Designed miniproteins, single chains, continued (4). Designs and how they scored, part 6

Each design is a single chain, and the fold is of that chain. pLDDT is the mean over its residues in the fold that is shown.

## One batch from the design tools (miniprotein)

Design m12175
Fold by ESMFold2-Fast:
Structure m12175 (fold): chain A 90 residues (1-90)
Amino acid sequence: VEEIRKLMSEAEKYLGEQGNKNPDKKAEYDELRDLVGTARDGAVLLAESGQAVDGIEAAKSALLARAKKLGVSDAGEYVQKKAEEARKKV
C-alpha cells in the first residue's frame, strides 16, 4: 500500500514540475495529475484487498492511455518506470 502511495505522490510531483517547465502543455499535465490522484485512490483500495499488482496495473494502464491522448509520452514513460518499481516491492 505504501509503495503505491509513494509511486503516485512522485508521479503527481513529476507532472506538476513538467507543467511548470512546459507552460504550453500545463493544462495537459494538470489533467494527467488529477487522474493520478483518482487512480491512486483506486489502486490503494485494490491493494488493501490483496490485489496490489492488479491495482498498479490498472492505474498504469489508465495513466498511459490518457498520456497518449494528451500527447505527453514522456509522462507515460515515467509512469511505466514507477509502476515497475512498485511491482518489485509488492
Scores: mean pLDDT 71

Design m12176
Fold by ESMFold2-Fast:
Structure m12176 (fold): chain A 82 residues (1-82)
Amino acid sequence: NELAETAASVPEEKVKAALEKAREALEERREELEELVAKGDWEGATKLVVEKLKEVAEKASEEEKKVIEAAIKEAEKVAKKL
């Protein structure tokens, strides 16, 4: 689990901040994401999630960016199983 491994190497406060920023970014596009999932467009849904997480990473600190990048990798792995 890349996210868990990355979280262990980063201060807890930075992990929480990174995950909260990721959650807020995804909530901003919640309706669009739900529509893509409802249509069975898992490729589009994954692309939207990855794009939003990359935007968060660009504005984040180095430690936060590591957590967000690990989350992007996990999202891509989940999409490949769907």
Scores: mean pLDDT 75

Design m12177
Fold by ESMFold2-Fast:
Structure m12177 (fold): chain A 54 residues (1-54)
Amino acid sequence: EEDKRYAERAAEERARRQQLLDKMKSLPVDEAGKLAYEEMQRRLRERRREALSK
């Protein structure tokens, strides 16, 4: 069951990532930089937590 959820979640993450990138393009460099950095950090933490949990 987790593998199915994992696949679905991966698809959602990809879609969300594209949307986020598009939004960053409309933002000033300053804001885009902050948003990108924070999102990357959050994703890195999430990945680490998930890897440790599993």
Scores: mean pLDDT 72

Design m12178
Fold by ESMFold2-Fast:
Structure m12178 (fold): chain A 57 residues (1-57)
Amino acid sequence: SEEELARARAEDEKVSKEIRDYLKENPNPPQEKMDELFKKYREVSRRLRALEEALRA
């Protein structure tokens, strides 16, 4: 739905900001933390893409 798409876009923006802010404060983060952040980002991005595809079908 349009509401789910809007929510997913907001969540993607929020996660991107959180990662950006974290990296500003921690320029040399441990690999475990980087893996965690990238996993979270991929999950959010995948959901957004799936919703965009579903609405364009």
Scores: mean pLDDT 80

Design m12179
Fold by ESMFold2-Fast:
Structure m12179 (fold): chain A 86 residues (1-86)
Amino acid sequence: MVQLDDQQRQLVIDVSRRATQGRITGDQATDILSQQMGIPRSTAGDIIGMVTGTAMEISGLSSTDFSSLPDDDMDQLLSQAVDQIT
């Protein structure tokens, strides 16, 4: 399990939200997380994938409906996902 501090947690949530909403690409999200946390791109991509996938499972929504959620609702689900995987 990856242990995240409060700043790293917020970064994961912010980057995952932006990627899910199509505001940035998945590759850009991975690059940002990798650079800011000092971790390999593969590890960053795995974290984003697990967080987003877990948040979708918690929500019970399709990928289309999930990506259309308001920022606050998506952040809540992503926060719950981070709690489950860390």
Scores: mean pLDDT 80

Design m12180
Fold by ESMFold2-Fast:
Structure m12180 (fold): chain A 98 residues (1-98)
Amino acid sequence: TKLVNDVKAFLKKEGIKNPELINDAENAVKAILKLRPNDVVVYAKSALDAAKTEKEKTIVAEALYYSADYISNIVQDKSPVEAVEKVLKEHDIKLKYP
């Protein structure tokens, strides 16, 4: 889907070269699109665990949060964004929320 490709392009543009991180982020976005919050938690956690620097963690967190927020608003289901927020909280990552 366009969102999966947009997220992969964003990660590569921001300098993410780790294939495990890119693969886990792609799977997290696919889980967001399928409205599977438990899978979102698993893949988002794996992607953040694969990030080796704070900059990589922030880039991944932003990509996943904004993707989940976008889909949650479109489908009127907060479960994807709540799943991402849970993972970010467990990793002590704070994004500027709207």
Scores: mean pLDDT 84

Design m12181
Fold by ESMFold2-Fast:
Structure m12181 (fold): chain A 106 residues (1-106)
Amino acid sequence: SKIEELEKKLESKDKKIQAEAYFNLGIVYFGQGKYDKAIEYLEKALEIYKELNDTKGIADVYFWLGLVYIEMGKYEEAVEYFEKAYELDPENELYKKGLEFAKSLL
């Protein structure tokens, strides 16, 4: 399964591969409606991306956390995460639209 492939990548000594595997596990669990697991794996990816100073990885995680909170009906938390993604990459139209959408739900 895709989950088994991603779990195997968690055994990598390359922290970037580990972060990408945690990030993708978060997305897979989000697609399954398992929002608590999605948050857990996205937060693990965020910790590693911060250690690596990977600004794009950090911004992508914040954006996906925003999407998870939208699906949970937690719109104020979604705004906070989309704002964090937007602040890291203000030219990213997807982050801007996510922020505008979440604010429209308040």
Scores: mean pLDDT 91

Design m12182
Fold by ESMFold2-Fast:
Structure m12182 (fold): chain A 70 residues (1-70)
Amino acid sequence: MEEITVYYADEKEKPLIEELAKEASEISGHEIKVKKGSEEKARKYASALANIIIGNVEAGVEELKKLNKE
């Protein structure tokens, strides 16, 4: 199982991002970890997470991998 990291910027958003990461992890079969980051970083990761949740699993996972390499 490949480990991927996603980010939140606002503590108020943390519970939502953790739930989305859990759902995306279950859908994709990848372990998705949540960490605190910048607002810009959080927005980029939110888009990729949304892709996994709506069924664009491969595209969302590849985008998360690209962002993790930055």
Scores: mean pLDDT 78

Design m12183
Fold by ESMFold2-Fast:
Parts: C-alpha cells; structure tokens; sequence
Structure m12183 (fold): chain A 83 residues (1-83)
C-alpha cells in the first residue's frame, strides 16, 4: 500500500539523514528537503503547511538550529504517516 511505502521511505530517509545528509552542506540540506517534501504530499494540508513553515525557518537558522529542525521534521512526518 502507499502508506506502507511511505513508512519505508521515511525510515530510509531518516537513516539517510543521520548517516549521509547530516553534514551541514547546503546541497545535503536540499536533499533532506526533497525527502520531507515528497513525504508531505501524503499528509494532511495542516501538516504540509507546518512542514513548509519549518523548512523556511530552517533556511534562515544557524547550522545547529537547522539540524534540530530537520531532525524534528523527520520524526514528525514518520509519526503522521504511521497513523
């Protein structure tokens, strides 16, 4: 099902974030944004709006805050898709 596929994609995305994309490079943050954007297409409009706002906030934040925001977004999407 699409739900099972999205759960798998988010698990893979979270692993990729922690092992590969958590570098502080703009290109790696852009790749993480793509993961979040793809997953958000399958969530409610309210969740999508919240994630879009967090991405915008992350883009203007320092490196540590940006990493924290991405960690939080990955966790939140995974929780929403699993329900």
Amino acid sequence: SSREELVRLMQEGAQKWSTTLKTGKDSDFAAAEDIIREASRYTSPDVRATLDAKIAEARTSDLQQRMRIFNDMMTEIGREISK
Scores: mean pLDDT 74

Design m12184
Fold by ESMFold2-Fast:
Structure m12184 (fold): chain A 80 residues (1-80)
Amino acid sequence: KVIEQLKNLEKWLEEYAKTVGVKEAIRIAANGAAVILSDAGYPELAERTKKRLLEFADKGDLEGAKQAIEETIQEVKERE
């Protein structure tokens, strides 16, 4: 389930930001989101989501990154 995988990614991001730092955790999550979405058949959404998450990584904006994942989950729900 792509939605379940994205929810698990958001939970992982929150946990790992505490250990490896916000910027690095978001960069790893950006790559994870791209793989999850591409494998689920959403390659354009994968590219857009990765780019957006990397912008939040540069800013160190954990809440922005979490919001971007939540918006991506909502977009997947609307396409299913």
Scores: mean pLDDT 85

Design m12185
Fold by ESMFold2-Fast:
Structure m12185 (fold): chain A 89 residues (1-89)
Amino acid sequence: ETREELLKQVEDILENGNDGLKIQAIIGRAALEKGLSAEELEALVASLKPKAEAADPAKARENMAALALEIAEALGASEEELEEIRKLI
């Protein structure tokens, strides 16, 4: 799909999606802005995911939120994008 089509899908999710989908959409937008492929983004997520999985299961929501912020920061997300993720935590 074209970059413009992917960006439209991100905007639709940000308006109409649930909090988890909105976090994924913000990360996807940051990856597109950095010029990462889907495979490169998947590899980055895979490298960071074990840290969240090793944490206390009773804090799974906070651990997933922290992982989302780490991924976004690694992608060079803007402060505005990071703030959007924080609002969804």
Scores: mean pLDDT 69

Design m12186
Fold by ESMFold2-Fast:
Structure m12186 (fold): chain A 66 residues (1-66)
Amino acid sequence: RRAWAAVARAVELWRQHRDLSEDERAEILRRALAGESPEVLRAATAFLQRHYRDLEGALAEARARL
């Protein structure tokens, strides 16, 4: 539950700054998920990598999981 809120925050920032590089997106995700387990970080990263072309859809899905 907390992890999905953090993912939603990261995707929202990516959506606001769609010109961000992959490294900048990864940094935002790491900061948003600070304190979460490595397993949660890997799962969230994989989820967002699959959706980086559709950030609006990713945000909607992450919010639906809250």
Scores: mean pLDDT 66

Design m12187
Fold by ESMFold2-Fast:
Structure m12187 (fold): chain A 100 residues (1-100)
Amino acid sequence: SPQDQANAVTIWQSFGDSMIQMAPNLSQQDIQDMIQRIDGIISSLPDSLQPSFQQIRDQIVQQISQLQQRQLSPQERQQVRNQVISLIDGVSGRMSSLVS
């Protein structure tokens, strides 16, 4: 429905904002892993939706590339990584429900 499509875009934009907010607390490897997981989600979407979501993904990557990484303890780094993984998994599940 048009409402489900609007909800999907809103979820994806909110996800992007959260990723940008958390990015300074991620290592370069964590950022690369995050992007790979995001690309996996986009690849699972219907072909008709992939270009729009890819465009938002490219905007997120561009903004993240301009941020400086912080030096965190291993414990703090692990907490941020766990938050990112949980967020990605949650978005993947919600997107699958809306585009099925």
Scores: mean pLDDT 78

Design m12188
Fold by ESMFold2-Fast:
Order: C-alpha cells, then structure tokens, then sequence
Structure m12188 (fold): chain A 59 residues (1-59)
C-alpha cells in the first residue's frame, strides 16, 4: 500500500509527504523496470530514503 509506505517514510526519515511520494514513485519505477514483485516496493523505497537523507548531510 503506497499510503502506508509514504507514512512510514515520513515517520522514520523525517520527510515531507511530497518527498515521500517522490521516493515511492522512484522505487516503483525501478521495481517495474527490474520486474520485481510488489512486496519489494517498501524495501526499495527505504533504500531511496536512506540515499536522500545521506545526500543532504554529505559534504
């Protein structure tokens, strides 16, 4: 469920709803391109969130 993943990203990564939606969208695109099952959407979204948060603190 996209809404559930968006809520999790907002709570765990301190992201806005728009940022979380963008991450879920990117994760879905990658999932579809690689032919992965729907249950991998949440792990992929978390990986994108980790990269996004790291990029904001990286120098």
Amino acid sequence: NDATIIDLLQQQYNLSEEEARNIVDAARGLREALGLPDNLLQPLAKMFADVEVASQERK
Scores: mean pLDDT 77

Design m12189
Fold by ESMFold2-Fast:
Structure m12189 (fold): chain A 82 residues (1-82)
Amino acid sequence: SDMEKLRKDILLQLSELYKNNDLSGIQELMNNSPPDLQKEINEILERVKEFGDNNLKSEVLEYYANEDYEKADELIEEAKKK
């Protein structure tokens, strides 16, 4: 439960930092995150890397934080069509 809470907290914080275009905050939070979570976050961001939109990254991270994986997938697929 503590690890699940930490994952959700970090993903929500990262989502807010992307929404605010806080590049230094993003780097600091990533560098201080557990290695397994860094790997998960990097895999999530790789899925949207080609679209270059911090708002999209923010929304996808928020869905992953809430375990709304279907909504995250729908958002990514919709972004690919634009």
Scores: mean pLDDT 84

Design m12190
Fold by ESMFold2-Fast:
Structure m12190 (fold): chain A 92 residues (1-92)
Amino acid sequence: LEEELKEFIAELEKWALEKQPELEEIEKYRDEIGKLMKEKNLEFSAENLEYLAENNPDKKISEAARKAAEIARWIEEQKARYEELQARLAAA
């Protein structure tokens, strides 16, 4: 469990460094993506970001939305892993 927590933290630190360029690219299109999602009545989620990426004619916006969906999915996965580790630690 202690080793799993250390590994998890190390993976998060590595992720932050690796994803910095993608986050900067997404930030450039954040307002535009948000406006499009609001106009289409889409809730912010990985699935809806993927839908926007597939159905948007602007390649740059589509690419940014796809990257945002990938990152959102990864974050949701890590939250689930962290909650599982916390539950296991609390049970011990």
Scores: mean pLDDT 76

Design m12191
Fold by ESMFold2-Fast:
Structure m12191 (fold): chain A 83 residues (1-83)
Amino acid sequence: SQALFEEVLKALSRPDALEDLKKTLSVSEETVQKVLENMDPEQREVFERVVATYKEVARLLEEGKLEEAARVITETQLEIEAL
């Protein structure tokens, strides 16, 4: 988990990280709906968890809370892998 946290922190430290994340979150409602329609309930739960995490991470990065953002991603990744 520490190694994952350090890699995530490094990735989020890139000057384009926030813009890349915002672009990912700007995916059209039509595209999101199509993805959700092809998922079973377990896959939808994971997808919704990831989207919520990315929104929180974008907020934290806008506030300059880089370590907190990396922690949120790391925790969510571990939770998803446990499902």
Scores: mean pLDDT 75

Design m12192
Fold by ESMFold2-Fast:
Structure m12192 (fold): chain A 80 residues (1-80)
Amino acid sequence: MSELQKKIRDIIAEVLGVDSVEESDNFFELGGDQAKAGRLVARLENTFGISLPLSAIYEHPIVGDLIDYVVKRVEELAAR
């Protein structure tokens, strides 16, 4: 796992109020809701300087898929 992927995973776990998350976990099955999804978006935007639509969490509810999506957004910003 890259340091970036680990940092994103740690933020997801912190927002959900759990010690850790697995890549196969579903954000909403771990107790995520609209308020936590909004908090996650805000944390990721502030941490990485990216812009994320709230819909991204609903489109990528699996933790591994969500991490991959956020990594791509960070890499796209770095390439500009």
Scores: mean pLDDT 84

Design m12193
Fold by ESMFold2-Fast:
Structure m12193 (fold): chain A 60 residues (1-60)
Amino acid sequence: SDLEELLALVEARDYESLKRKLDAIRKQDFAQSQKLTDEVVEHLARRVYAEREELRRALE
């Protein structure tokens, strides 16, 4: 899926390819591009939460 490809690019820290892919999607479907951007941002926010959970587990 488009979301899976975008998330893989985020994990690889390939922001040039990420931007290029989002630009291509935006030309076809602006609303879908906004939704995918929001989902990528949300995924990064969950990373911060996961770091907290990892620290909490370590401290137990």
Scores: mean pLDDT 78

Design m12194
Fold by ESMFold2-Fast:
Structure m12194 (fold): chain A 69 residues (1-69)
Amino acid sequence: MEKELKELEELMKKAGVSQPVIDSVLKALELIAQMKENAASLDATQKLVLEQLQEELEALRKKLLEKLS
């Protein structure tokens, strides 16, 4: 998790994303990680939302890598 967050932060900085936006994204990802760790207490709807957020994160990472290539 920590390494993945650092790599995403570096990718966003290279892509020219502003620091306040980077900080907001990293904070959101930390909350997602906390939700995932407490998955047993999440209802079915919250689990679906978490899965969708993870898919969006992977799509963002892919687009940032393509932009930097």
Scores: mean pLDDT 73

Design m12195
Fold by ESMFold2-Fast:
Structure m12195 (fold): chain A 75 residues (1-75)
Amino acid sequence: SDADRLEEMRKELEEVIKELKKLAKEGNERAKKAVATLERTLEELDEMAKTNPLEEVEAAVKTLIDLAKKLIEEL
């Protein structure tokens, strides 16, 4: 269902935010900026899903998660 897909996106965003917050506490400025961007995305997720096709929201969120995972691997 759409609700299950949104919940999966939320959980994945929360996990990458958690990892980046650890790096941000260590003083990493790139991690701090990434946390701010991802927390905004998480906050706006329900609104985005109301105003955009779910497939587009899912693709955009997945792209951000993939970029966040790559950043975590580089740091």
Scores: mean pLDDT 85

Design m12196
Fold by ESMFold2-Fast:
Structure m12196 (fold): chain A 80 residues (1-80)
Amino acid sequence: SSIEQNIQQAIDILLQASLQLYQQGRTQEAAQLDGLVALATNSLNNGDLDSARRYVLEGARLLQQAGLTDAAQQILSLLS
């Protein structure tokens, strides 16, 4: 897969994780993740792959701290 496709898949994983966090009442963590998704999506749409990659990696770090380790590892695998 291209780096652009891998970043898009990572964004999709972050979006699903955000929905899960909202469903669990973890609203602050979900909102932080939504912010990173918005930044990553804007960067990707502008062709700034380096910034998009940095934002999805920050999202993976947030997921790891939130205990969503499987989702975090999926993102890291897409970006390695």
Scores: mean pLDDT 90

Design m12197
Fold by ESMFold2-Fast:
Structure m12197 (fold): chain A 118 residues (1-118)
Amino acid sequence: SEEEIEKYIDEVFKNIRKRIRQLLAEAETASEEELKAMVDKFVEWVRKELYDLLKKGVPLEHIRRLIERIAAYFFLETQILILETKDEKKRQMLTNARRYLLDKLREIAEEVEEEIKK
C-alpha cells in the first residue's frame, strides 16, 4: 500500500540522515581530500540504496522525492555548520562539498529515471 511504501522510505531516510550527521561530524577534522573521499563513499552508498528500492518495486515518484529530501537535509545541515564556522577555509571546504554532493545526487536522479525507461 501507499502508506507501507512511505513508512519503508522513512526508515531508509532515517539511516541516510544518520550517515549525513556522521559525515559532517567527521568533516570537522578532515582535510579537503578526506572530505571529498567521504562524500564519494556516501554517494555510492546512496546510489546502491536507491537501486535497491527500484529493485523492490518502489515507484519512481517516491524515489525522486527521497532524493529531494536527501538534498534538502544535507543543504540545511551544512548551512548550519557554515553559519557557525569562523574559519573561512573550513567554510569554503563545506560549501564545495555541498555543491559536489548536490551535483552527484542530480546525476543519480537522471540515472534512475533512465533505468526505468529501459
Scores: mean pLDDT 86

Design m12198
Fold by ESMFold2-Fast:
Structure m12198 (fold): chain A 89 residues (1-89)
Amino acid sequence: NIVAEARALAGEARDLKLDALANDLELLADLLESGDYTKAELLSLQLEQMVNDRLYINNRPDVPLPKQEDLVQRLVALNKKVQAFLEEQ
């Protein structure tokens, strides 16, 4: 369930005080749950760019490197699942 996965990841981002990422993931989950697939697709593409550029975790030395790598890998995996889901609509 991609909505549940996005919300779980948002909670973990919140615990790391990555509030911008947490807000974007909650918004993505809300859009997917409400069926606003056009906005979900646009946000998913934005998230892909921001993850590739590591913008959510740049200049966050307080977040341990292994946790940064785990978070990036999970964001990439989630975004791939979201894109696959949207392609089927």
Scores: mean pLDDT 79

Design m12199
Fold by ESMFold2-Fast:
Structure m12199 (fold): chain A 80 residues (1-80)
Amino acid sequence: SPLAAFEHLLANMEKWYQAIKPKLSADEIAELEALIANMRATIADLQAGRISPSQARQRLLAELTKFGKILFKASLRERA
């Protein structure tokens, strides 16, 4: 189901976030925690039937794109 797939994606993102958290700046931590909170809210809206799977996919893709940009920026800093 779309819900199960999105819950799995969120769990994976939370796991990756915890693994890299010691290497992140305070600003990056704040941004990633806000993105994770937004993803949780989107999944809760989907579970409650307030939004469609298509709407959830669009929101989660936007948040995932922002998440990836922050991770990429952090990884460039740690390669020195």
Scores: mean pLDDT 83

Design m12200
Fold by ESMFold2-Fast:
Structure m12200 (fold): chain A 70 residues (1-70)
Amino acid sequence: SSEVKKAEDNYKKTKDEYERTKAIADGMELTSPKSAGEEAAKLKAEADKELTEAKNQYDEVKAKAKKLAE
């Protein structure tokens, strides 16, 4: 269904954003470990939360679509 595709697209987009944010945060830690460590950790935690939520939404939509198709 379009809902499954939309949730999949959102999950993929969020994963790409997570990887981009992680790379930025890792770069900050390499450049200024003492000053950037806390901010880098915060960015990674926020991105991880968004990725987890997108994955859960995708899984839920897939499960509902399967139930409707049965």
Scores: mean pLDDT 80

Design m12201
Fold by ESMFold2-Fast:
Parts: sequence; structure tokens; C-alpha cells
Structure m12201 (fold): chain A 67 residues (1-67)
Amino acid sequence: MTGVLYYYGASEEMIEFAIKGLKEKLGAESVELVEVSSAEEAQEKARRDVVEEGKIAIAVSSKGAGA
């Protein structure tokens, strides 16, 4: 099963950590990376994939101002 990672302003370290979580905790065999234009877009697309499509998806975002 493919997991989807929606990201905005995330560091490579944050993305790698999220990929590991998708594979180890949620059972994703592969991860599709999708860069979005806002944190809100990342959250909404991940919600749609999980709630409406029954997929594995998470959102990772940063305002660029710390963790």
C-alpha cells in the first residue's frame, strides 16, 4: 500500500522522519511525496485521502520559525 506525505516548508529531516513513521507505524510499502502551497492545503489533502479515499496519508508543515 502506498502512503502519501503532503509537505509545506518542511526540512529534509522532517520529511525523512515522516517517511519512516509511515512505513514503520502505518504499514506503507512506499511513500509518495507531494509538495503543497500551504500548511492548510497539506492538512486538507491528507484528511481527504484518509477520510474520503481510505488511504494512508499524513501532513508535515512548518512556518519556518522553529519546531
Scores: mean pLDDT 77

Design m12202
Fold by ESMFold2-Fast:
Structure m12202 (fold): chain A 72 residues (1-72)
Amino acid sequence: MTPEEIAKKLVEKLEDKSLSEEERLKAVEQLGLHPDERVREIALELIRKSKKLSKEEKDMVIAMIKYGALHK
């Protein structure tokens, strides 16, 4: 899978309101802990452009992705 495909798949999971909050949070954690920086960069761009996430959800998810890798 390309970095773009990985980022898109995980972002689609965290946007999917039919999934449990636990499964959506796992997708966020997988993005934040992903060893390929390109996956994180693409995911951050997709999240910023998302129409399915609230501003609060975007801010939280972006923080978890940007800083999760630095603290874990």
Scores: mean pLDDT 77

Design m12203
Fold by ESMFold2-Fast:
Formats: structure tokens, sequence, C-alpha cells
Structure m12203 (fold): chain A 107 residues (1-107)
């Protein structure tokens, strides 16, 4: 389906971004996190009937996820936060992002 193609493109782009931005020891856990959140984003976006709106929302979602990952990397680099703390911050930020997406789609 078209939404499967959008999700797979997003998954590939985010995994490449994780490899560029995060230290190797964080990459596997963050890739798993991204996989989980993309499945949830897919369920929300599947409710959007307009194809162009789905594409626009996915592109905006991707840019927001990249900003979250950069923020996490800066905290790892500058504050020496633990992997557990980094994962918690990412989950909280991504949950908030998905809540905003769902509210937008349901409005």
Amino acid sequence: SEIDELVEKARAELKEYIKKVLPKEFQEDFMKLVDEFLERAKEILSKVPDLNERKELMERFLEDVKRILESIYNRIKNKGITKEEAIKLAKDSLDYLLEQLEKYVES
C-alpha cells in the first residue's frame, strides 16, 4: 500500500540519520525505538484519507524526529547523560509528538 511505502522510506531515512548522529552504543536501541514509533505513526496516518496530506504529515513527523535525535545527541555529548536517560527522553518526546499528530488527525 502507499502508506507502507511512506513508512518504509521514513524508516530507512531515520535509521541512516541515527547512524550519522548517535554514538554506536546507542544505535541499536534507538533504531528499535524508531521502528516502534513508526508503526504507531502508520496507524494514525492510515486514518487520513488524502494522500498528499499523509505525505506532508509524514515529512513533518520525520523532521520533528530528527530534531529530537539531534537534541538527544547534544545532551549525550554535552551533559554525559546515560543511555537509559537518553531513551526515556526520546520516548517522552516521541509520545508527545504522536499525541499531537493524533489530535490533529482527529480534529
Scores: mean pLDDT 84

Design m12204
Fold by ESMFold2-Fast:
Structure m12204 (fold): chain A 78 residues (1-78)
Amino acid sequence: MDPKRLEAESWLALGRMAFSIGDYETAAKQYKKAAELGEGRLKADALENLAEALEKLGKLDEAKKYREEAERIREELE
């Protein structure tokens, strides 16, 4: 397994745990780390989760930017 992919998956899992307990600030930071290390579908998933955490924090403009980036990546994978 690619070490960067494994690290990205670990950050994504940590972000999901933080999100599940309502710690949206920590979740956003961890999802951002996952997106920085991840590629393809993993990066798109991390960016979508980041956007959702940012929406919970009221950062709607930033959330929109990351959601659009995730959609662009998904389109490239078709």
Scores: mean pLDDT 86

Design m12205
Fold by ESMFold2-Fast:
Structure m12205 (fold): chain A 75 residues (1-75)
Amino acid sequence: ATPAELFYLAQQLSQRAKKYEAEGKTDIAKELRKLARELFTTAVDLMNGKITPEEAQKKADEILKRSKELEEKAK
């Protein structure tokens, strides 16, 4: 995991949240925005050396898993 990759993933989650909000699925949009913020924070922590690349990857994988579960439930 690199900070750039994590920022990109956070941006993608934010864009998907906007799509769900446009569909009236505001609760799912809020949760996806929360996960996007967690990815952003993880990227900043990694960039500042506060966490290791391995810890950042594990956090990113967990956040992405939660986002997938939320979107699957939204179908």
Scores: mean pLDDT 84

Design m12206
Fold by ESMFold2-Fast:
Structure m12206 (fold): chain A 87 residues (1-87)
Amino acid sequence: SKEQLLKLLTTRLYQVLEAFPKYITSDEEAEKLKELLKPYLTNVKFSLGEILTLAHYLKQNKSVFFKELAELSTDPELKAYFEELAK
């Protein structure tokens, strides 16, 4: 389902972002983040449909997306950061 796909995508993005928690500096970097993650999305072999779903989700549901990343985060600092981005 779309919900399962989005959860998978957010889990994968969390794994990548955990390696680079200090890279994102502002809420305005949401679109730039998508482009910067492009090589990693390729390495995890996401389909075009999955990438487009993520792009659509970020544009329509930015706050929900970051809230999901915060919920998946085990790092308290990273969790707080995503909770702030979700506002």
Scores: mean pLDDT 56

Design m12207
Fold by ESMFold2-Fast:
Structure m12207 (fold): chain A 100 residues (1-100)
Amino acid sequence: SELEKKIYEVLDKISEIIGEIVNDANEKNASKELEEALIKIADLFHETIRAIEDKDYEKAVKYIDEMIKLIEENKDKIDPEKAEKLLELLEKLKELVKSA
């Protein structure tokens, strides 16, 4: 479906931005706190993909909200343009998932 295609396009963009943030953290010798937060974000992203594949959209929304919270809590430690772009993509994903 067109909605499913849009969901996977947004997931691909989120994956790319998370990868960029992780690479930045590695290059800049990020704090233990940020490192642990990024691991949790990556885990939640994997769980979000699984929930979408299972068509458990309520669970997907829950994981998206948890990722948004972790990013907001660590926003001062992340490149501001990348943090804002990731938050915008997560909100877009949430609206698409809620429409499914």
Scores: mean pLDDT 89

Design m12208
Fold by ESMFold2-Fast:
Parts: sequence; structure tokens; C-alpha cells
Structure m12208 (fold): chain A 74 residues (1-74)
Amino acid sequence: PAAPLSVAREDARRLVEQGVISAEEAARLGTRRDVALLQLRLASRFGVEQERLDRMVATLRELGFPEEEIEAAL
């Protein structure tokens, strides 16, 4: 079976707290796995501070996102 399109409520809260996705975007679009990965891709492409990028990657790994999906977003 494919990975769920959405994340658990607790995981969604952590994504917002760690700055992976905004609270406003989460409310509008729902906290979906593809939205979290899109935010990582945008952060990587537009050159945010390395510390922030590392925090985003660490958060996604902690929440069980496949390494393959994280690498594809970078």
C-alpha cells in the first residue's frame, strides 16, 4: 500500500512548529505529505539557511517520511 496522503494530527502540529509548513497553509490545504515535501523542495531551491534546512530534513525523518522522498525533494 502507498504511504498516506495526509499526516497524523500530532505530526502535522510538529511540521508547523518546526517551520516545515505554515499554520495558514495547513488550514487551507490540509497537512498533506506532498505539501511538506514541496516546502522542503522550495527551501532547498531558494537557499534558506542551512540550519533551517537541516531542521526540516530532521523533522521529516523523525515523522517517518521515506529517505527516498526526502532526497527527491532536495
Scores: mean pLDDT 71

Design m12209
Fold by ESMFold2-Fast:
Structure m12209 (fold): chain A 84 residues (1-84)
Amino acid sequence: SDKERQVLTLLEQLGALVREHPSLASQALPLLGEAARAIGDRDYESALQHLDQLEEVVRQADVPEDAKERILSLLDQAKELIES
């Protein structure tokens, strides 16, 4: 659906931002990949679980606060879109 394509676009943007921070990327990119796969499988419960795990990883990450806020904002948008 159009909503599914929009979620995948947000996950792609999240991946681009996360890749700017190598310490975060190694843990976060697998979770983004699992979330994207779950979206493709229409397993929205699993997708939300993986995004919740990613949110926890980001919150605990040693990255600049402005980068963290931007990543968390995109995560929140993706989660809201999945839940709507």
Scores: mean pLDDT 87

